Designed miniproteins, single chains, continued (3). Designs and how they scored, part 115

Each design is a single chain, and the fold is of that chain. pLDDT is the mean over its residues in the fold that is shown.

## One batch from the design tools (miniprotein)

Design m11973
Fold by ESMFold2-Fast:
Structure m11973 (fold): chain A 86 residues (1-86)
Amino acid sequence: MSAEEQVKEAEESLRRAREFKKRYEEAKAAGDAIAYAGAAIALIGSLWNAHLLGEKAKEQGDPRGEELIEEAIRLAEEAGLELPEP
């Protein structure tokens, strides 16, 4: 996979993560434990994938990799979730 492909996939994962973060917050506020759990898993998975792809892009010398990593960490922190290391 090229650095450009890694960046594109990471950006797509971050887009999905933002959608899952919204669902997670709404489910949590509504007290819907099933929707909350599902959204949390999807959010963590999308953020982890974006972080992993960002790290790989950074290793190939793409400066966007660092920005993608920082965005994934920021979204995780805003959701009160710890992102598993890739």
Scores: mean pLDDT 81

Design m11974
Fold by ESMFold2-Fast:
Structure m11974 (fold): chain A 65 residues (1-65)
Amino acid sequence: MEVTVSKEVTGGEKDEIVTLKALAPDGSVYESTKVVKAGETVTVTVTLEVPEGAVPLSGYSVQEA
């Protein structure tokens, strides 16, 4: 199954590398990294693929760099 998680991120004075992590109910952690340019506000989107037979994801936790 696929699940999409989005978070709005504002870059600082330098280009930042933002790591988004999402936690599946089974304890699996999925992550993606995206560059946010200095002074820009960007919606960062992470698409997660879970193993066959997994239930829909819930209880998301998203962390910024």
Scores: mean pLDDT 59

Design m11975
Fold by ESMFold2-Fast:
Formats: structure tokens, C-alpha cells, sequence
Structure m11975 (fold): chain A 108 residues (1-108)
């Protein structure tokens, strides 16, 4: 059981959760991120513009255990140049961002 690792991760994100603008799911557990990163819209009126990096997506290590942070709804932000992690692409990577931009160009 990774209860201690999840507890440590939850505590690390506790300060971010209090003013959260985006929901991040880690192995079935949900966390709220206070960064300006809105996974549903870089063009969202209430969410402002954010990067995949500001969404806090990617791999996080807590007490020697590694967790993958999955940002949901990022596919809608792909139209604005952000890429979804739904293909196993790491959030915040330049490759993910460019893939989203190319996909948006083809969708036009």
C-alpha cells in the first residue's frame, strides 16, 4: 500500500489545493491546483491562460515513490496549442505542445 506516499503527496499539494483552479487526478485521487493552469481552456474567461507546466502535470516523486499526474480536459486546450496527455505524451513537454498545434492546424 502506498498510503504513506499518497499522504505525503497530498500534504505537498495542500497549499495548492486551497485556491484550486484545475483538478488533477493521481491514481484515482483528485487534487486541486492553484496555478493559473486551467486544463479545460487557455481561453477560459474564468480560468485565464495557462501552460501544461502550470497545470502541474507529469511525474512527481514523493518519499521514493513515483506518481503520474493526469490532467483531464487538456484535449479541449489542444485547439489553443496545448496537447493532451491522452496519447501518453508527457505534460509540459515541447513535443506535446507542438503536436497539439499541428493537430489544430489540420482540424481547420
Amino acid sequence: ASEKAIEGLKKAFEGLEKGGLAEVEIEGNKFIVTNKGNPYGTAGIGGGAGTLEELGGGEVEVEGNKFTITVKGDEEAAAAGAASIAGGVKPGSEVAYKAGMEGAEYAK
Scores: mean pLDDT 36

Design m11976
Fold by ESMFold2-Fast:
Structure m11976 (fold): chain A 97 residues (1-97)
Amino acid sequence: MELENLLKKMEEIAAELKARGYTRVRYAIFFDAEGRPVGGLVWGETADGRVELYLLDPEGNILGKGVGPAGEITDRVVEAWRRDGLEGAAKVLNEFA
């Protein structure tokens, strides 16, 4: 049920980003070592290099939203996730809110 809720919310955000002119829309789901979803990212990029990124918990609740230059926002959020997990990613993303 949690994975289904996460996927539905991610697809909803992706569709909204596409409708708003973000042509390069991508998402990623993060899993623990046991294959359980721990969170997700949905982001879109414009032709001029602007990114809008959403961070979600495993239940599909939005933990953060950021807007910024392509490369900076995604790289910093991914690095924070690798270092400090979901909470670290959310903290960095809030700097772009």
Scores: mean pLDDT 77

Design m11977
Fold by ESMFold2-Fast:
Structure m11977 (fold): chain A 99 residues (1-99)
Amino acid sequence: APIVPPTEDEIELARMLKEAVEMAKKGAPEEEIREKIKETFKKLNIELSEEEIETIVKAIKAYAEGVSVEEARARYGSEVAAAVGNVKQAERVLELEEE
């Protein structure tokens, strides 16, 4: 079990990732997902490179398709696999806040 509660920023990021996954499941364009990511990180005062944004977009799409962390590593590499793991962890953070 986590030894510290998630921060408000971590909860907001987790909610954005969950919403982005749902958008991807509904067939939303990648550009809409990118804009959601950019806006959320901008509100958190986090500057992302275009490469980092693309990694997160690929991870969200892979997670929405049911791709595991290991499958993502094989298909897209370790950075996308780590991002898929972060999306999965974000859903867990939200579940802990609701329980």
Scores: mean pLDDT 76

Design m11978
Fold by ESMFold2-Fast:
Structure m11978 (fold): chain A 91 residues (1-91)
Amino acid sequence: AAAARAAELLARAEALAEAFEPRLEELKKKIDTDEEFREKVQKVIDKLAPRSREHRSDEAAVARIQAEFYEELGLPEAAEALRLAAEALEL
């Protein structure tokens, strides 16, 4: 039951990630070409890095921190995919 639910959540997270791959490509281009946006990305990384290091062995916690990163960058759909993956890992 729990294993089947975890598989369902991971499959949904993967499908969402694949559907939003073009938007992630646009984000990468913006990081490469927009110095102001790149600085914003670095500030978010610096803010979240201590928590990521503290929880590096906890995949679910790391996934939730990554979700916060994408949400702050304006990709709430990518954030939701990571939250679904974290929920599956916590089952």
Scores: mean pLDDT 76

Design m11979
Fold by ESMFold2-Fast:
Structure m11979 (fold): chain A 83 residues (1-83)
Amino acid sequence: SSLRKEHEEKIEEAREFVKKALRGEVSEEQIEEKIKELDRAGREAERAGDLESAIELHQLASFLAMILAIDKLIKEREERKRE
C-alpha cells in the first residue's frame, strides 16, 4: 500500500529528527515546524484510515512538544539565575 509506505517514511524521518532534537542539534523553530508537519501528517493518516500511523505521528509530535517545553523551562530558569 502506497499510503502506508508514505506514512512509514514520515515516521522514520520523525524518529531521526527526535534523535537530533535530543542531542540539541536543532533549533526551537525547527522543532515547532516539525510538530506542525507531524500533526498534519497524523490528520492525513486518520483521513486515510491508517490509524496505526496516525497514532505514531501524533505521539512523535507530542514527544517533540515535550522536548520544546523542557528546553523553554531550562532557558527560563537560567535567565532567573543570571538576574
Scores: mean pLDDT 83

Design m11980
Fold by ESMFold2-Fast:
Structure m11980 (fold): chain A 91 residues (1-91)
Amino acid sequence: AAPDPAEVEEVRRVAAELRALDAVDPTAAAIAGLRYLVERARERGELSEREEAVAELVIRRIETEGLEAAEEALSSLSEEELYALALAERA
């Protein structure tokens, strides 16, 4: 099906807002962007437990360690490794 024009404009607006925020506060932009993606997936009923757990882990690490430290720690990990780490930190 063709995308809803209102949804396309909303995504464009959010993307522009996140780019503007990234220029001033990259950490806040990363957190806001991840939260937006999670909420969109949740609204569609497409957010799996794995995706939610990984998103929570990434957001928490950015909030506690900062964007650079979180990226260094997590960027080399696969989605499966990120999920395993998220579950370990929940236990």
Scores: mean pLDDT 77

Design m11981
Fold by ESMFold2-Fast:
Structure m11981 (fold): chain A 79 residues (1-79)
Amino acid sequence: PLSAAELEALLRAGDLDGAIAALLAAGDHIGAGTIELERMRAAGVPLEEIVKRLRELGVPEEHIERLLKAYEEEKKRKE
């Protein structure tokens, strides 16, 4: 089982691949998908490719829809 402390240590070290691999090994597809989503957003990956990747990681459709809504709301930010 992956502990919160282990995940935090990996994220603090910038080891996103390690964090994703550890979450997948623990069966936490949602956690792995959340990290991958943020990484892909930072890299400017198109939304359709992000959705495809999240499905490949086994993230539930309901959770993908919620993540996309948050992404679109953040993207629409204007001052």
Scores: mean pLDDT 75

Design m11982
Fold by ESMFold2-Fast:
Structure m11982 (fold): chain A 95 residues (1-95)
Amino acid sequence: DEKKELERKIQEEIVKELERELKRARKAGDVIRETAILRVLSRTEGFTEGVALVALAVREVIDPLSPAQAAQVRAAEREIRKKVKERREELLKKA
């Protein structure tokens, strides 16, 4: 299915972009953004297990979030998911 192949390639590009964003968040020491990106990656189609889920679990054990920080992570996660959706639509239009 050519559509599934295109969707797979777009998803791979989105994951690659999110991995670059994760590296930037880690370099900046932005714990909220780092956790939000890891949560988005863990729920990304084709990336629901493995390294992202392990990294998320390790992060939550080492640096447990307060309720206020958890709310900030949820807000950042929603923002990132919206940007991912917009980026996916952009890549589909260019294909």
Scores: mean pLDDT 75

Design m11983
Fold by ESMFold2-Fast:
Structure m11983 (fold): chain A 64 residues (1-64)
Amino acid sequence: MFGKFDKDGDGKIDLEEFRDFLRSRGSDVEDPSSDKSVERGLAFMDKDGDGVVDKEEFEAMMAL
């Protein structure tokens, strides 16, 4: 659930929280230990380009 990965409780997922999510899913990035690979994955999900994934985007991604 979103709340488990949103450790800051600000309603958005930052880089480290997104890395934890990708690890939980078995990793869909080319190198999950690389901050650059995680950042690219985050940027793909971040439709607004603000460097975080909000709750709505995260839940839409989880629905697939």
Scores: mean pLDDT 61

Design m11984
Fold by ESMFold2-Fast:
Structure m11984 (fold): chain A 85 residues (1-85)
Amino acid sequence: SLSAEQKAIRQRLIELSKEELEKDPNNRVALATLLVLQPEDIEELLDRAVELGFDREKLEELLERASKTTDELELQELRSELLSL
């Protein structure tokens, strides 16, 4: 389970990333953050990521790893790997 601090940081990252995507639907950093944090409407976010040049197979592999962890540092590392694709 997430600590109170980790939950607050995660929630803030989700909030900021949603705001950034609303302003710029092509924001790769915001999109990657939302994908690894597994928010609502993940399928729409996946389709957008593929349109922005992310490899679908590598995306699905990284997201499977993200779905199995709640560790903030591991999620940050997965986001960095995703952005390096």
Scores: mean pLDDT 75

Design m11985
Fold by ESMFold2-Fast:
Structure m11985 (fold): chain A 60 residues (1-60)
Amino acid sequence: MREVYFFYLLAKKQGLSDEEIVALLKELGLVPEDMTVEQLEKLFKDYRERIKKAKEEYKK
C-alpha cells in the first residue's frame, strides 16, 4: 500500500488525473484490473486514517 500511495502522490505532482493514475497502476500490476477510482480513494482514506492513529499514539 505505501508504494502505491507514494506513486499516486508523484503522479499527481506530474499533473496526471486520478483516472490516468489508476490506468497506470493497472498496467504496472500494482492494483487489480477491475480497480476503480472510488475503490482507490477508499483504500487511501483507510491508509491516511491509519497514519493519523499512529501519529496520535506517538504524540502521547
Scores: mean pLDDT 75

Design m11986
Fold by ESMFold2-Fast:
Structure m11986 (fold): chain A 80 residues (1-80)
Amino acid sequence: MTPAIDLSEEQLARLEELLNADPLMLKAEELAREGKLEEALELAKKAAARIKAETDDERIKAVVDTAVKHMEKLLELKKK
């Protein structure tokens, strides 16, 4: 289960809006489901940077950063 995101309903709705509006994030999710973790991570990093620039909400930024770090850790475990 994803770590409990202590976001308000408004913050959750904003994060979902930003994720759904970004074509790079949607493509990264697709690539991750296909097992193409390296390509997914590169697109997710680009999407995360854009999302963090689009919002001043520190909690949304932290959630996005944590998701990217989680993907990096999974990729490292797959390579070892």
Scores: mean pLDDT 73

Design m11987
Fold by ESMFold2-Fast:
Structure m11987 (fold): chain A 83 residues (1-83)
Amino acid sequence: AAQAELDAALAALPNEKVREALRSMKEGGSPTKAVALALIMAMDGVEEAAERLKGASLTLDEKIWLARVAQRGIERGEDERAR
């Protein structure tokens, strides 16, 4: 189910505060670029990004997408540093 995919994507994120913020967000509404940017900033500044995400309302699909974007960004950064 889509909910299980969201749970798996959240579990893959290393930043616990970002995971908690995404999990606590209400469903519904359209995400703004600000919410997406806050999640991306969580890879650099977790507290500020988590605060912005707490107030957001997102659909399950949107939450999954944002979690996947954060995960890919973190993995890419680690891969680049290893090279």
Scores: mean pLDDT 58

Design m11988
Fold by ESMFold2-Fast:
Structure m11988 (fold): chain A 59 residues (1-59)
Amino acid sequence: MEIAVVTEDVQAVGRGVVTLKKGERVEVLKRHSDGTAVVRSLETGETLLVSASKLEVVE
């Protein structure tokens, strides 16, 4: 399981636009070649699309 920390507040896209807060932990499910990642929020369980540049792997 790849765990990443959000490095700064960032807008992510799920069923709508969601703000991921700096310091939130997410599971990285897939990385795309365009620099986006599909992540699962460990706090809400929601699947979100976010910029991979705003994630730092910590596992």
Scores: mean pLDDT 79

Design m11989
Fold by ESMFold2-Fast:
Structure m11989 (fold): chain A 75 residues (1-75)
Amino acid sequence: PSEEELDAEVRLALYEIEIAVAKIHLPRMTPEERQAALERLQALRDEVTRDAKEGRISPEEAAQLIADIDAVIAA
């Protein structure tokens, strides 16, 4: 794989890990911790949108990540 392809794969893996960790831990958090976690998820959503706009991840990958983030926020 090219360095560009490896960077995309690493970005996707890191996003997926952060979303999964948030999904697992949010029900166990205090209201104060939940607020901070939700703010981080909103920032993550913005990062995913920016990476897609800049061509660092595909639009399809970005749409899936955004849907997963939105599902965690809505829960």
Scores: mean pLDDT 82

Design m11990
Fold by ESMFold2-Fast:
Structure m11990 (fold): chain A 100 residues (1-100)
Amino acid sequence: AFLGVEPPTEELRQQMKEEALETVKQSVESVKKLAEEVKKKAEEGNEKGAVLTLVSAELLYVELEISARALEFLDPSLKEEAEKLVEEAKKYVEEAKKAA
């Protein structure tokens, strides 16, 4: 226990884990949508817009990796699920890079 800080209860830890997992899943979906927007802008001839959207997708992917590591720290049993979600998002970013 830390002085002046109440340690998390098992119930609170479980809730934080569920919320963190949901956040990672939502981030994967957001990366997918940004990747689709990159492809659309590239097809429309908006090369600058496609590149700027790709940068946004790459930044969100970095945030997703950090969140996935936090999830693994909260519950090591979720490591495989977190790694799978990171690889899914990575695939969307790589597809967007090929389109831009």
Scores: mean pLDDT 80

Design m11991
Fold by ESMFold2-Fast:
Structure m11991 (fold): chain A 80 residues (1-80)
Amino acid sequence: SMAQEQAQAEKVRRALEEALRAAEELVKQGDISGAIALLERAIRELTAFREENADHPLTVEEAERAIRELERKREELLRL
């Protein structure tokens, strides 16, 4: 249902926001390697979630969008 798709999309968005916030806190503490490890774990968890919901296009699209944002942040930190 659309309501279930929206709930899953919101869950993905919250997971993205939480991961980015936690990574930002680690960076502020000087723990860049810890921030990268956290982002890598979040990417793995969202990838698994995407696979579990492969038959739900809106959920897959939101998960792929979140994974791209986390990968972008990870790449940014690796350049430090």
Scores: mean pLDDT 87

Design m11992
Fold by ESMFold2-Fast:
Structure m11992 (fold): chain A 63 residues (1-63)
Amino acid sequence: YVLRGPGVDEKIRLVRSEGAFEARPEKDNPNGQVLYLNTAQPIEKVVEILSKAYGIPIEAVEA
C-alpha cells in the first residue's frame, strides 16, 4: 500500500512502534510512503492505525 500527503512521514513515525507495519519513503515522491506489513494484520486495523497518524481520512492504494 502507498499513502500520500504532506507530513505523512512524521504522522507514520508516531505509530511505527505498534509493530503493525514498516514504512519507507516512496521512490521519487517525498510526500508518499510505501507500507510493508510486518504482521498478519487485517487491512481494517492498518487503516485505523494510519487514520490516527494522519488525523484525516486515508486512501490506501495497492502498490
Scores: mean pLDDT 55

Design m11993
Fold by ESMFold2-Fast:
Structure m11993 (fold): chain A 76 residues (1-76)
Amino acid sequence: LSPEQLAEVEMAMLRIAAAVAIRYARRQGREETAERIERLLEEYLREMEEAGRRGDLERVEELARRGIREILEIAE
């Protein structure tokens, strides 16, 4: 896999985690929480795209791990 392709996979995993968290928050009637997760997802994806462009895969992996954890904590 190219660095770009690997970054895309990490970003896809973050999007999946966010989708699950958003669905969970909405089931609980926590629309403001779902909106916060959507904004957080966009911020992490932007940083991951920048790291991926410079070939910093360790940073992409770190951001994905942190983003998934933070999103799931917010959904709690």
Scores: mean pLDDT 85

Design m11994
Fold by ESMFold2-Fast:
Structure m11994 (fold): chain A 80 residues (1-80)
Amino acid sequence: SMSRFQAFVDEVIELVKNAKSLQELLDGVQALVARVWPTLSAEDQRRLQKIVSVFSQGVADNKSKEEIIKAIEETAKQLL
């Protein structure tokens, strides 16, 4: 389950780096969550929700890509 959670974190970071627009980023994360969510344990679902919360807050606060990535990495490290 940890490998699936880590793969999710890595894919979110890649979306933040590579998305061409805010809408593409938001759509990409939503699609990724829909794909990954049913494959996860209840514990990993809670971890995923925390990553999505941190991502969404960073977007809402108009943080840079670098700040969003750092916040995601730090949160994922705490959830290991």
Scores: mean pLDDT 86

Design m11995
Fold by ESMFold2-Fast:
Structure m11995 (fold): chain A 99 residues (1-99)
Amino acid sequence: MMPVDAGGGAGGAGLSPTPPELEARLLALAERIREEAGLDLPPEVVRIAALGLINAEDSGTPIEEVLRTVSSATGIPLEELRRAAEAARPHLAEVRAVL
C-alpha cells in the first residue's frame, strides 16, 4: 500500500539537478559499490549509472537507451556506463533507499 507521489512518474527526471546532500550520499554509496566490485572507474560514473538504472526502471525505458542518453549528455563512454551499471545492479535497493 503506497500512494504514488506526484512527480513519481519518472521519465525526464534522469538528468535533473540533485540536491547537494543527496548527491553526497549517492557518491559515498557509489564509492562503496566501486570498491566492492573492483571497478577502475570514478565513483561519479558509478553514481550516474546507478541513477540511470533507477530512471530506467521507474520510466519503463530500456537501460541501454538511458545509458546512451547519459553518455551523450556527459561524454562518459557507453562501455564504462555499462560496466558501472552492472556493478550497481546488485545494490539498486540501497540506491533507492538513499533516494
Scores: mean pLDDT 75

Design m11996
Fold by ESMFold2-Fast:
Structure m11996 (fold): chain A 84 residues (1-84)
Amino acid sequence: MKSKEKVILEAITFGYYASMDVKSSKNPSDDQKKLAKIGKDTTKLAKQAQLTGDDSIFDQTAKKLEKGKELFEQLQKDGAAKRA
């Protein structure tokens, strides 16, 4: 149960940060828009998983969250490289 709760919490948290990043940008990049969409989709799946307890929906949420985290890390690295 706790590991599934962690996935839900991480998905909602990720969606919040992705939304804030787009909201703070006047002209968000395609990657930022993609992250916001992934965040919204993962938050929706996380809420559905929380309501239903369906393991398949938890698995879908975890996979989508992982893809979102990968893109987020790539954007962080790109930002650091441009600053260096």
Scores: mean pLDDT 73

Design m11997
Fold by ESMFold2-Fast:
Structure m11997 (fold): chain A 94 residues (1-94)
Amino acid sequence: VKDYPALLAYAVEQALAPYTPDAPRHRVRIELEQPIPGIDATEVEAEAREFNGRLVGRLHGPAEGAVLIRPDGSALVEIDGQEFRGRVVEREPL
């Protein structure tokens, strides 16, 4: 099964957001396998919403990017067309 790129998944979720206003939102902290160049951070925060059994959202802070979180807690972060892998270490309902 092919997973969609994080930006594409986020764009689809945003297009459908007016039709799914009751979807749960979460603040998520993600530990990255590798630091993001230019930021030197190994952890990022995102606000994500449930979509098709995944959490899809945007990064909070100085980096602009999209995030896709799978049911197993693995995460894909996309910044400026580059993909980074990580894992959810903290999840907080909003």
Scores: mean pLDDT 70

Design m11998
Fold by ESMFold2-Fast:
Structure m11998 (fold): chain A 62 residues (1-62)
Amino acid sequence: MSEEEVEKLLEETERESTRLYLEGRYDEAIALIEKTAEKLKEWGFEEEAEKLRKGRDSLLAL
C-alpha cells in the first residue's frame, strides 16, 4: 500500500471515528480505529498505527 493511500486512510479514519464519538457511538469509534491500526501494522506502517492509537487515546480523554 502506498504512503499516500495510508495518509488518506488515516484522515478518513480520524474523520469517521470523530463523528462516531460525537454521536456517542464510542464502541464503533474505537473498533474503527483499532481495525485501521491493525491493518497498518500488518502492512508495515507501525509508526502510523501508533499515531492513530495515540489519537484515539486523546479523543477518549475528552
Scores: mean pLDDT 76

Design m11999
Fold by ESMFold2-Fast:
Structure m11999 (fold): chain A 76 residues (1-76)
Amino acid sequence: SADDEAINLANEGRLEEAEELLRKSNPSAMAYLQMGEVYFAEGRYELAAEMYEKALELDPTLAAAKRGLERAKEAL
């Protein structure tokens, strides 16, 4: 799926290509969460926060994304 392809690209460090693929698809909340985790691990906290916010827009009950967003905001 496009979600799996984007996550694989992100794990390879191909962050711009992963972001572009997600932007052109209809990604799941879990895909945005996983992208947020990759950006956070890379120290890209503003981009991590954006991904966590997108995950919460799709699934407001996703506790992992809410925690990720709080951690990213603390790191800014």
Scores: mean pLDDT 81

Design m12000
Fold by ESMFold2-Fast:
Structure m12000 (fold): chain A 88 residues (1-88)
Amino acid sequence: MKKEKEELVKEAIEKLEELTEQTKKFLTEEEQKELEELLEEAKKEIEKNKENKRKVVQIYTAFALQLIGLAIDVELKTGKKVSIKLKK
């Protein structure tokens, strides 16, 4: 159903944008710019694959893992505590 697929795409994009904004608080301006570019690529790939729910979930998961990796890297290099709120 076309509407159901559109809802999945919207939710995925919204959640990625929310996670990105939380992560940006711990990054330098240059790192924030790189993350924004990665977000735009992820959004583009989700839109391209919106007819394939499994592919949308895979893209979402891959980007979320990249955000977690960036948070861990920042915490290890800077000693700053980073927390990203993921859905249960």
Scores: mean pLDDT 73

